# Designs tried in a protein design run: designed miniproteins, single chains, continued (3). Part 74

Each design is a single chain, and the fold is of that chain. pLDDT is the mean over its residues in the fold that is shown.

## One batch from the design tools (miniprotein)

Design m10725
Fold by ESMFold2-Fast:
Structure m10725 (fold): chain A 76 residues (1-76)
Amino acid sequence: AEKDLAAGEKAFKEGDYEKAAEHYEKAAKAAEFSSPVRIRALTNLGQAYLKLGDYEKAQEYFEKAVESARALLEKL
């Protein structure tokens, strides 16, 4: 999860938003549902799709990030 998140962040900084999305998706799938890594991966995945002009996917991933964040806050 952490390794894929870092790879995604590097790709995003380089402007390769499609590659960033691939890495962020792997990070999100590997992370526990209510984890900071999953929230960060899903938020970054939403931003990557926003850069790619896929607003519907961006919205879906932002909504998933909110769900994971709410679950994490309820555990804290």
Scores: mean pLDDT 82

Design m10726
Fold by ESMFold2-Fast:
Structure m10726 (fold): chain A 91 residues (1-91)
Amino acid sequence: MKEELEKKYKEELKKIEEEKEKLLKIIEEAEKKAKEELKEELKKNPETPEEEKKLRKKLIEDITESLRRMAEAIEELEKKKLEEKYKKELE
């Protein structure tokens, strides 16, 4: 029943992709909230140096980019594990 294994493989792949999309959405919402909180904090402290404003914004962007890269690495690892599992079952 090779067709059943192929169907299960596709369903598990879709689940991995859906989990990544959920994680990316959480990261996007966290970035938006962090940037909004920073904007409000800077509004209360208008004397904040421009260099500090740029550094704080860049830090948020760098952290969220790192989280996105980690999400991609997790997806690749999970897909590789799934491929190895089904390859052994098909042999």
Scores: mean pLDDT 81

Design m10727
Fold by ESMFold2-Fast:
Structure m10727 (fold): chain A 70 residues (1-70)
Amino acid sequence: MEEVKKLIEKAKEAYEKGDFQSAEEYLTEAAELMLQSGDPELRKKALQIAKAVSAKDYETAIKLAEEAAA
């Protein structure tokens, strides 16, 4: 979870700077770590984050990631 939280913070910072490429990379890495967890709810959140990233909806992806990491 600490690694996931760090990636979400980096994604949020990148998005606020308009660096959507880096935001996408950090969100994708965070979602991949969440998918590797044994928690079914965390895996569901990871899939929703991946869908939002694929749609270029970084605001939704960041909100979902923050919610999952809380």
Scores: mean pLDDT 82

Design m10728
Fold by ESMFold2-Fast:
Structure m10728 (fold): chain A 95 residues (1-95)
Amino acid sequence: EEKQKEFDYKVQIERLIKQAELAIEYAKNGDYEKAVEIFEDGARVAEYLSEKYNDPKLKEAAELFRQAAEAARNGDYDTAIELGKKAIEVLKEAL
């Protein structure tokens, strides 16, 4: 059971990292609507996982994803990219 939880945890963290990387790529390519959608989905997933695993780093990542989505909606894509990169850094520390 604990080995399964550890495996699931790592898989979910790696998915969130890839999700953030994908959102950053869309933002850099001018596909801003998709960048917003992916950052918003990332925030929801990270928030759910922060509650499930009681992990403060996942909670921090959820906040960073949410802030990145807000920045992107406001047309501040450079800030959204920077916040997305910061979310990746926090998630890598959780691994």
Scores: mean pLDDT 84

Design m10729
Fold by ESMFold2-Fast:
Structure m10729 (fold): chain A 86 residues (1-86)
Amino acid sequence: WDAKEAEAVAELAAAAPPEARALVEEAARKHAEALRAKAAGDTERALALYEEALRLAVEAGVAMGFDEEELRRAAAEALARARAAL
């Protein structure tokens, strides 16, 4: 979860179908807030915001027809990696 990941999430928000757009846009906002909190040294706030961004991203992916179990597994792995990196 870095600046390149945030840019990719913002691009997905712009390209998302209308039914998923609000969820992807909210995920992008939470991801950007998580990166700002991380830069400020607020590890607890950064992890909480990143977890919320991942939850919204899973919901958006399910709305777009992706497999919920695979998305939730990927989100859990990303969150565990973020915790280990801090």
Scores: mean pLDDT 77

Design m10730
Fold by ESMFold2-Fast:
Structure m10730 (fold): chain A 65 residues (1-65)
Amino acid sequence: SKVDKAQEISLKALEEVEEALSKGDVEKAKEAVRKALEELVKLGIISEEEAKKSLKSAEELLDSY
């Protein structure tokens, strides 16, 4: 299902974010989130508007790290 695919992509992105942050690489963490959201939009799981909102929220959270 789309939900299962979204969860798979999101969990992989979270793992990549955690690994990047453990090394102090905030830019790599942002890249992982950006790529995951781009994939979700390409697969039609979320809208471009939803992806932009999610990316902004994630970048703000990562900048506070």
Scores: mean pLDDT 82

Design m10731
Fold by ESMFold2-Fast:
Structure m10731 (fold): chain A 81 residues (1-81)
Amino acid sequence: SAMEEAEKLLEEIRELAERAIEALRAGDWDTAARLRVEILRKASELQEFADKHLDKEKQEEIFAEVAKLDREVREAERAAR
């Protein structure tokens, strides 16, 4: 289903976010920056998919999860400085 496909894209974003957090913990800012670019690309793909295939309520739910992952990466950035 469309929701299952959106959840798979969200899982890819989650995996990238976890890798970015680990890179930040290791002090590898170059890897973290590259992963951040990949996250933005995947989030854009998810947004395009959601705009075409999901209703507003489902979009809000999916992007609430994206916002939570972004917050976790930002918290790791603050801790790593």
Scores: mean pLDDT 88

Design m10732
Fold by ESMFold2-Fast:
Structure m10732 (fold): chain A 67 residues (1-67)
Amino acid sequence: MEELLEEARRHEERADQLVKEGNYKEAATHYARAATLYLQAGERDKAIEWGKRAEELAVKAGALAPP
C-alpha cells in the first residue's frame, strides 16, 4: 500500500513539473497513472481528483488545443 502511494506521488511530481513546462499531454498521462495507483491503494477521493485533472489536461492538449 505505502509503495503504491509513493509511486503515485512520484507520478504527481512528474506531472506537476510537466505542467510547469507546458507539456500538458504528458502531464495528463502521469496524473492518470497517479489516479490509477491511488485507486489501487484504496484512496478513492484522490483517484477521482487526479483522474479529473488528467482528463482536463488531456482535453486541453488533444481536443481543445489553443488556436
Scores: mean pLDDT 79

Design m10733
Fold by ESMFold2-Fast:
Structure m10733 (fold): chain A 93 residues (1-93)
Amino acid sequence: SVEPRPREELEAEAAPLYETLDRLAEEEGLVELSARLREAIDRLIELIAGGGSEEELAAVLEELREALYEIMLALAKKRGDEEAIKHIEEVMK
């Protein structure tokens, strides 16, 4: 189900996401969480470009999901959105 694609094309598609992560690090102080999500995206690109297994792909997608929820939780906490905090924590169980 995963067809290998050129790494350069995948990196170009990820560029807007990296820009968003850089802004989250700079504006919201989410430096470590943004770095973790970027690392997971880089690993996903390597697996797709290198023709990694479906099992390896599933593991990296789970890492992406966890990092994304941690960013969402951190943003909700910064906003004082108690309902969003509770909902995200319940989904992360």
Scores: mean pLDDT 80

Design m10734
Fold by ESMFold2-Fast:
Structure m10734 (fold): chain A 114 residues (1-114)
Amino acid sequence: DEAKAKGMAAFTESKYEEAIKYLEEPAAKGDVEAQIRKGLAYMELGKYEKAIEYFDKALELDPENWEAWLNKGIAYMKLGKYEKAIEYFEKALELDPNNRAAKENLEKAKEKLK
């Protein structure tokens, strides 16, 4: 799909608003990768609640997607919701036990609750 390819290329070039525009149709059609990349583009723009909406759409279609769980946790960290972030990082680690980013973010979230 040309729109998806252009959206992925724009994301790689840090053109996040352009990536969101190109990924709109693929994400709306249920492309899980497009939904995750659109969520990540919103993360880079500091729009954490919008990012969570797209990670939730991805998880409705693919509940075992560790990347969506990880990034949902990071978005909740950015919103200061550390207990929810811990829950989502633990879910990402259940699905990918050697995920370094999930382990490091889980430790940071637990430290915030001390």
Scores: mean pLDDT 90

Design m10735
Fold by ESMFold2-Fast:
Structure m10735 (fold): chain A 69 residues (1-69)
Amino acid sequence: SELYERALELLKEAEEAIKNGDLERAQELLEELQRLGTLLVIEGDEETARELGERARELKKELEAEQKK
């Protein structure tokens, strides 16, 4: 699925952005990833959306921790 491939790409880019301290970019990428997760649920890929959502939530916690430094 094109949505799944794009979601994996956004996930990797968000991880790199957090590691590089580009917190604004990381936030934008996580917001886009959340949007794609919603589209995956609509298409019936609920399990894939759940797995991506769990990873995105983990990254969001890392982002919030970095923003407080």
Scores: mean pLDDT 81

Design m10736
Fold by ESMFold2-Fast:
Order: sequence, then structure tokens, then C-alpha cells
Structure m10736 (fold): chain A 57 residues (1-57)
Amino acid sequence: DEAYELARQAIERSLAAGYSPGSALMISVDELLKKFPDLSTSEASRIARKALEELLA
């Protein structure tokens, strides 16, 4: 889905740029909320955390 792919790409870019996993998560949440304004912060955080966990597996 589009939200998950955006989160995954945002995390990949942030990690490649040298940000910590925590900073990558925050950047991903911010980008999700900007593109999908109907998402709650908790939903955006859940999607971003899932993407981060799968990238680090």
C-alpha cells in the first residue's frame, strides 16, 4: 500500500543519510502525515515502526 511504501522509502533514505533508527522513524511519521493528512499520529507511527522493523530484519 502507498502509506507503507512511503514510510519504507523515507526510513531507507534517512538511514542511508546517517540518521539513527529513531530519527528515521520520526522523519517517516512526518512525511506520512504530510502526504496522508487523514492518518492519525498513532496510525502513522504504527506504519513507520512496521517498516523499520522489516528493514532491520
Scores: mean pLDDT 83

Design m10737
Fold by ESMFold2-Fast:
Structure m10737 (fold): chain A 54 residues (1-54)
Amino acid sequence: MNKRELVDKMLASLAPLVSPAQLAELRQRLEQAIKEGATKEELTQLVVDFLLAS
């Protein structure tokens, strides 16, 4: 599974737990992180940090 597939699966799992606006913001942050060369661990940590801040 590539990083984008991981992101898509994480976002799908979170969709029922967050608002559509929060989901869109998280998607944008994860896409930016992928462009910057983030690891799968860093992408997972971004999701955790976002949920704790939301």
Scores: mean pLDDT 79

Design m10738
Fold by ESMFold2-Fast:
Structure m10738 (fold): chain A 67 residues (1-67)
Amino acid sequence: MHNEQHEVYQEGLERIEEAARQGDLEEARRIAEETRRRLIALGMDPDVAEAWARRMLERGERLAREV
C-alpha cells in the first residue's frame, strides 16, 4: 500500500516538474489535483493527500520561477 501511494506520488511529481519546466502552471495544478484524488482512492487520509499535492505543486512553482 505505501509502495503504491509512493508510485502515484512519484509519477505526479515527475509530471508536475515537466509541466513547470515548460512554464505550464495550469497543467501542473491539474496534475496535483489528479494526484491528490488518486492518493485518496488508494486509502490515504484526505488531509495528508492534500498536503502531499500542495508540496509537489509548490516545488513545481519554484522550478517554473527559475526558468
Scores: mean pLDDT 80

Design m10739
Fold by ESMFold2-Fast:
Structure m10739 (fold): chain A 84 residues (1-84)
Amino acid sequence: SIEEALRLLEEAIEKAKKGEVEEAARLIAEAALLASEKLGVARSTAYALRAIGLVLDVELLGDEERAKEEAIRLAEELRRELEA
């Protein structure tokens, strides 16, 4: 449900603020897929892939500060779309 997706995004933002970027990315991807009926499959998949990109930024590039900021922005972007 959209309500459940919004709850996951709130949790993702809190995880990202604590530096738990991998967990934040997982929650964003889960929220995007859960909201696929509202977003459509293509847009939902795009959000999930962007979230996976955050994990790659941490694991491969070591840019945790940037990944944290991007996770918060991505979650807020998706939250705004789901609230509209």
Scores: mean pLDDT 84

Design m10740
Fold by ESMFold2-Fast:
Structure m10740 (fold): chain A 82 residues (1-82)
Amino acid sequence: MEEELRELIRDGHRAIEEAERLIEAREDLSEEQRARARELLEEARRHLELAEEALRAGDLEGAKEHLRKAEAALRELEPYLE
């Protein structure tokens, strides 16, 4: 479980980096869409950081909850990636 959570956190960081590159490359996004996308990226990063802290503290349930929130933010980014 703990190793699986570490892998998911690493995958999350890679997903954020890729999403950021895709959004940066989009020229057709409005300023409002770019602001929302940045907000979601920051939210995902924040929750991944909290998941890492929880995992280091041995709080597996806290790590799972923050990871779920990071995944939710990344899911909301889908409309901004195309």
Scores: mean pLDDT 84

Design m10741
Fold by ESMFold2-Fast:
Formats: sequence, C-alpha cells, structure tokens
Structure m10741 (fold): chain A 61 residues (1-61)
Amino acid sequence: SEREKKLAIAVKAARELSDIVDEETFNKFAREIADIIQSGISVEEFERKVKELLEKVKAEA
C-alpha cells in the first residue's frame, strides 16, 4: 500500500539521521515528515520531499 511505502521511506531516513544529528534536529525532521504524510501526496512526491529534507538536514549538521 502507499502508506506502507511512505512509512518504509520515513523509517529509512530516520535511521540514517539518528546516528549523525542531535535530538533537536532529529525531532524537527520527524515533525516535517509527519506533516508531509498528512498532505496526501503521491509516494513518488513523498520520496522526493523526504530526500530533499534529509539532504538539507545533513548539510546543516
């Protein structure tokens, strides 16, 4: 299902960040991902936005 695909993408991104960013930065990332999930966008758009956010957070770390 689309929900399962979105959840898998979110979990993978969260695991990637958990070892390299502080708790405050991680919580901000998690909040933005939750907002994107609620927006009802496609899985493809969701994956793109998660990747963009992940790279932005990594650059700020």
Scores: mean pLDDT 77

Design m10742
Fold by ESMFold2-Fast:
Structure m10742 (fold): chain A 65 residues (1-65)
Amino acid sequence: SLKSVGAQLLLMGEAIEVGESVKLKKIDGKDVLEITAKSEEAAKRLEEVAKFVADVGGIEVRIIK
């Protein structure tokens, strides 16, 4: 859906701005995106976006500090 595409684009933008690293992993045949945050505040922001992505049927995302 357009919401799913928009959520994924928003996540990519946030990951570029406040992420230290991004890794794509395969867990039990599913793609999981792991993003390491630059700070505690960055982690909170990334977690909100990750939850939104999951809610609209996007990729599973894990935030690491």
Scores: mean pLDDT 73

Design m10743
Fold by ESMFold2-Fast:
Structure m10743 (fold): chain A 74 residues (1-74)
Amino acid sequence: SEELIKKMEELVKEIKKAVEEGKVEEAFKLLEEFAELHRELMSDPNLTKEQLERANELVKEAQELGKKVYEMVK
């Protein structure tokens, strides 16, 4: 679960970079990968409250980045 959270943190950084560079297709792929990792994390029966809180903050960041990607395709 800690490993999944670290991968999610790295994906948020990569999504942010793709958004900043205008790489819409890359940003969409990374957002999909993030959603998959989040789904795997939420299926972990040993997930701690601290890990859940960290994951929720990462989800909020990914949602804001997703809004920016959406604006780029208008």
Scores: mean pLDDT 83

Design m10744
Fold by ESMFold2-Fast:
Structure m10744 (fold): chain A 57 residues (1-57)
Amino acid sequence: RWQELLEAGRKAYEEGKYEEATRLFSEAILQGVRDGSLTPEQLAEVRRLLAEAAAKA
């Protein structure tokens, strides 16, 4: 589920794997939008994490 991808992305980010974190956050957004389970607030949060990881990649 998208929450698993989000947690994996956070783990990668903590390990300095910014390109991997960026990919995982992107997949989390895609999965969560597909499932319709992301709230607008959750989508905004994951987008911020994606932007932060991408800036450091």
Scores: mean pLDDT 81

Design m10745
Fold by ESMFold2-Fast:
Structure m10745 (fold): chain A 78 residues (1-78)
Amino acid sequence: SMAAQAEADAKWVEEESKRFVERAKKLGLPDTAKEIEELGQKAVDAARAGNFSEAAKYTTAAALILVGDELDKELGQA
């Protein structure tokens, strides 16, 4: 059913978001971790609503923020 697929998609998005949060925490980026957690929750909510395209946008945004903030930290930028 579409509801079962939406819940499966939501679980996958939740697991991916948790991986990004854990990576940010290990990198010593607590503000980044919080932002990713907030985006992850929006992605989970979108996936549960059956809007996987919106969920994908939020997970992509979280990934880009993580990469950008990691790079900024390595370059000594705030």
Scores: mean pLDDT 83

Design m10746
Fold by ESMFold2-Fast:
Structure m10746 (fold): chain A 64 residues (1-64)
Amino acid sequence: MGMLELQAKELIEKLGGEEAIKLVERQIERLRAEIEATDNPAQREVLQEGLRQLEEMLELIKKK
């Protein structure tokens, strides 16, 4: 099991699935705003990778 799967399970156990989804969705929106504000292509790539990981975590939470 990957680190993202462990983090997803921990969030569900502590907050419940619905609250865990809301938390991750808020983090996704924050990263999207940072991507839109970024003029640096290298920083944009790093932020896009972070966004991809959060989207994977959201899917893992939703599958439970």
Scores: mean pLDDT 78

Design m10747
Fold by ESMFold2-Fast:
Structure m10747 (fold): chain A 87 residues (1-87)
Amino acid sequence: MRKAFVLLLAEVDGKTVFASREVELGPDVEADLRRAMEELVKELIEKYGKVKSFLAALFDEEGNLIATARGKVGKDGKLEEVEVRLH
């Protein structure tokens, strides 16, 4: 597996917060990015209470953009209306 980094920007209580994580990529980059976003949004909900929406970017170890994503967060903390674009 190859290493990558996700940067997530989230709307929390009228503010934008940033979260980042190292992730291991398998053959399904979209699935790996979705899991990383779910984990980061869950952590942000635990810290701030409510997350409305997010933007994410996935970079490889060389700093190349692999994918972008955006979505909304539902009442139960689940990701909704998630759009993923592979670079």
Scores: mean pLDDT 82

Design m10749
Fold by ESMFold2-Fast:
Structure m10749 (fold): chain A 74 residues (1-74)
Amino acid sequence: LVDELARILQELVGTPPEDARLTAEYLLSRVPADKQEAAVAKLREFLERAKNQDEKNLVIVRLASDPDAFLAAP
């Protein structure tokens, strides 16, 4: 799952490979283990929908700050 999220960050956000794994590990550590797969799927969906880098950064911040609110968002 960490490797999957790191790939998503590299492909959709442009995160450098060296930072992508650390960022993925950090983001997943913020999410309960039973919700991590759903969080990664939803993050991919929101990042694919984002129109610019500022929107992508906001999506990542939302997941890190409040994973439950992020998962509940429509």
Scores: mean pLDDT 81

Design m10750
Fold by ESMFold2-Fast:
Structure m10750 (fold): chain A 81 residues (1-81)
Amino acid sequence: SMLREKAAELVKKAAEALQQGDYETAYELAKEAAELAREAGDTGLLGAALEGQILAAEKAGDKKRAEELRKEHEKLSRELK
């Protein structure tokens, strides 16, 4: 799946941006990865992308956005049980 492959690539790039301290770039890459993972129906990639967005938002100081994303991640976790 092209969507799944692109989402995985973006998750990797988001992690690289996080390691470099580029939290805004990491957030945008992880956000795009989450959108593509949702379209692909890949809950594992969606979870990884949401974790990337949460971490990037936290490190950027955007506590409200991080809290909203944690709620989405928890909902996804419940759907997998």
Scores: mean pLDDT 85

Design m10751
Fold by ESMFold2-Fast:
Structure m10751 (fold): chain A 61 residues (1-61)
Amino acid sequence: SDKEEEIKKKKEQIKKMEKDIQTLEKNLPNLPPHQQQIVQQQIDQVRKEIEEKKKEIEKLS
C-alpha cells in the first residue's frame, strides 16, 4: 500500500541520516575546535529532524 511504502521510505531516510551523524561524530575530534562547534550544531539539528520524521511515521502507523 502507498502508506506502507511511505513509511518504508521515511525509515530508510532516517537510517541514512543516522549513519551520516555517526560519520560526522567519528571525524569530529580531527577538526579544529572552532569547526567542531559548527559541526556539533549541525549534528544536533539533524537529530531533531530525525525525531520529527519518527513522529511522522508514528502518525502514519
Scores: mean pLDDT 86

Design m10752
Fold by ESMFold2-Fast:
Structure m10752 (fold): chain A 56 residues (1-56)
Amino acid sequence: SEEEEKKEQIKDLEKYLKENPDLPEKVKKLIEIQIDALKNNKYDEALEKMKELQPS
């Protein structure tokens, strides 16, 4: 189900952050935004935040 897929994706992203503590700060923030969006279903807000992290 979509709910199970979301839980699996969140788990994978959280695991990736834990296993890669030396990731660039920008990359960590992008992953954190994705996790928050998945948990709270705030995808539109997440997209705006991700755009702010991209170089103009």
Scores: mean pLDDT 76

Design m10753
Fold by ESMFold2-Fast:
Structure m10753 (fold): chain A 96 residues (1-96)
Amino acid sequence: MEEELRRAVRETVRAAGELAEKADPEFQQKIIELARELVTAWQRRDYEGVAEAARKLIEVAKEVKEKYPNDPEVQKTADRLIEAARRVEELARRLA
């Protein structure tokens, strides 16, 4: 389970970085901060913090999707982030 969580965290950070590159500066900053919170919580084995950071990333990704409804690349990147972050939340809650 730890190795699965490590992989899911890596996927989430990668997807967050890709989405941040496509988003405006406001969402860029929020995504980067939440990805940092996710990594910091994971390094401290704060699984509740990991789940919370993942949940916040899902929320921001949904906001970005709403702001760019006609950009298929943003939609796909946001969907990948939501999927990866949901996996992180699920695995982290099992370890908490």
Scores: mean pLDDT 85

Design m10754
Fold by ESMFold2-Fast:
Structure m10754 (fold): chain A 59 residues (1-59)
Amino acid sequence: ERKKGDDPLSIIYEMLEKKEPIEKLVEKVIEFYKERGIELSEEDIKLLKEHLEKLLKEL
C-alpha cells in the first residue's frame, strides 16, 4: 500500500498488533502527521503516548 488516504489510528493499531514499543508508535504517528502537514503539540504527544500505553495494556 502507498499510505495514501490512511488514518493514523489504523496505522497505530497495526503496529500495536505487532507489539511495537510505545515510543516507536508515538514517533511514527508524529512523522505521519508531519508528512501530511500537521504538527502535533507537546500536549497532543503526551496524551497520545498515555492513550497508547493504556490501549497496549488492555490488548
Scores: mean pLDDT 69

Design m10755
Fold by ESMFold2-Fast:
Structure m10755 (fold): chain A 87 residues (1-87)
Amino acid sequence: SPIEKIDAALLRMALELAAAGMPASDIQKIVSFVDKQILELLEQGKISEEQALEAIERITEALLEAVRKGASVEEMLELAKKIIEET
């Protein structure tokens, strides 16, 4: 189902961020934010499942680079928000 694919993509994002050394509490904040925003857009019919999966992949790549550069969780939330708004 679309939800199962999205949940799998979010889990992959969480695992990659954990592997990059991000604290679990910060990962939870980011994953919860992305999950909520993507589900709202899907419920409103503003994005497709394919667009949702592509957005999560783009967010994952951008956040991994941000972690490597020492970005704060607040900066990472703003980055995720920007990518979602561009979807």
Scores: mean pLDDT 88

Design m10756
Fold by ESMFold2-Fast:
Structure m10756 (fold): chain A 64 residues (1-64)
Amino acid sequence: MTPEEIVEGLKAAGFEDVEVIEEGLDANGNRVYRVRGKFNGKEYEIDLVVDEDGVTVKEIKEIS
């Protein structure tokens, strides 16, 4: 899975202004992403892990 696919998936879910702000690996070698996006007028920071089953949302945090 690529950063572009993450952005596409969140836009399909209704998020706007989607940006990948951080990319890395976790302790198990899985790709991790931190993404910002807007939904219904609010801004969110979303932590994602990509594993064999696809994308797992680890945390969603509302920001100002």
Scores: mean pLDDT 80

Design m10757
Fold by ESMFold2-Fast:
Structure m10757 (fold): chain A 74 residues (1-74)
Amino acid sequence: SLEELKKKLKEATKKLLDAEAELALKEIELAIARIAGEPEEEIEKLEKEIEELEKEVEKLKKELEKLKAELKKA
């Protein structure tokens, strides 16, 4: 139904916004760590966490686009 699609779209949008916010905060954390001269191991951990978050954001964007396409088709 249209109502179910709207609910799924809203939930998917919230998940994407939350993931993008987390990514932005990790990018800030990495920048601060670099400026503060944190150990290379800590920098590498943050870079890896950012890479995983970027992958999650791209996955969520694709899911949202599919839901938008379904809503337009309905």
Scores: mean pLDDT 87

Design m10758
Fold by ESMFold2-Fast:
Structure m10758 (fold): chain A 67 residues (1-67)
Amino acid sequence: DEELLRAAERAAEEAEEIAKKSDNPEAHEAAKRAREAVERGRRGELSPREALLRAGIELGKAKLAAE
């Protein structure tokens, strides 16, 4: 589902923007894992739904680490 992968992409982009503004290494690692989930979804290693779920979880971790 292209729409689910697009939502995962937006979550990864948001996590990456949060990480760019944060000095916390945990925010950077979370953004990296969010991006990895999207790329694994694009390669068919994860379903689009699983890619979105994982990217969303990592976005949440980036937000918490950047606080």
Scores: mean pLDDT 87

Design m10759
Fold by ESMFold2-Fast:
Structure m10759 (fold): chain A 96 residues (1-96)
Amino acid sequence: MARLERAFEEHAERAKKLAEKAAAVMSKEKGQELLELGNKALEYAKSGEEIEKAKELLEQAKKLMEEDPKARKYGEEFEKEFSEAADYADGARLAA
């Protein structure tokens, strides 16, 4: 269903924006690592077939945000938005 694909894109965009906000308040090195982990996680989630790999990368990204006091507040919302995106991607795959 096109609805599930749009829902994935909306939650993925929100997760990406949260990662960008977190990266902006972190060190350049850790911020870049966070963005790379987040982008790879969303790519795996989009396929619907590698959700476990996506979750592993998400957990690493969340840990980086939690270790930085300024970025910590974005970690929980990032996890929520990412998890919803992954669920919609899996739903779209099953509906096909």
Scores: mean pLDDT 76

Design m10760
Fold by ESMFold2-Fast:
Structure m10760 (fold): chain A 87 residues (1-87)
Amino acid sequence: KPSKKEQAVALAKELIASEKNKRLLARTLIQFAAESQDLEIAKAIVETLLENGIPKELIIEEVRELAASEKDPKKKELLEELLKYLE
């Protein structure tokens, strides 16, 4: 059976194939990464976005905006660690 990380990467690839709006795609997948509360899954999602041509700057913007508005301490911490990973 596929792991949660493999399932997250597969979902990211399907969304990338169907969604042409790069900002909406990045936002949706970064929200999903935060909801996972797993930094390794979040990194895998971000790497999948980068491999499929989503600009690093766009990903950083979306992580920063989500981190600033996030009220859940665990999700906020994950987003802040993800931002450090990207910078």
Scores: mean pLDDT 82

Design m10761
Fold by ESMFold2-Fast:
Structure m10761 (fold): chain A 78 residues (1-78)
Amino acid sequence: AAVALNNAGNAAFAAGNYKAAIAAYKAAIAAAASDQALAATLNANLANAYKALGDSAKAAAYMKAAIKNDILLAAATN
């Protein structure tokens, strides 16, 4: 499940294993099935993991995706 993969990614990130965190978050996005709230969280988590690795370009790209998903979620909730 996408939530379980996000939790696995968070555990890897907390352990400093950013490569494992990125793999888990990417798998979670694939499993997210159009959940905009989860997609926003996962893209923000990917941005943080890439930032921790020093990959500023990927961090910026995933943060942009997270903001887009957050805007769509906010519009849906009124």
Scores: mean pLDDT 77

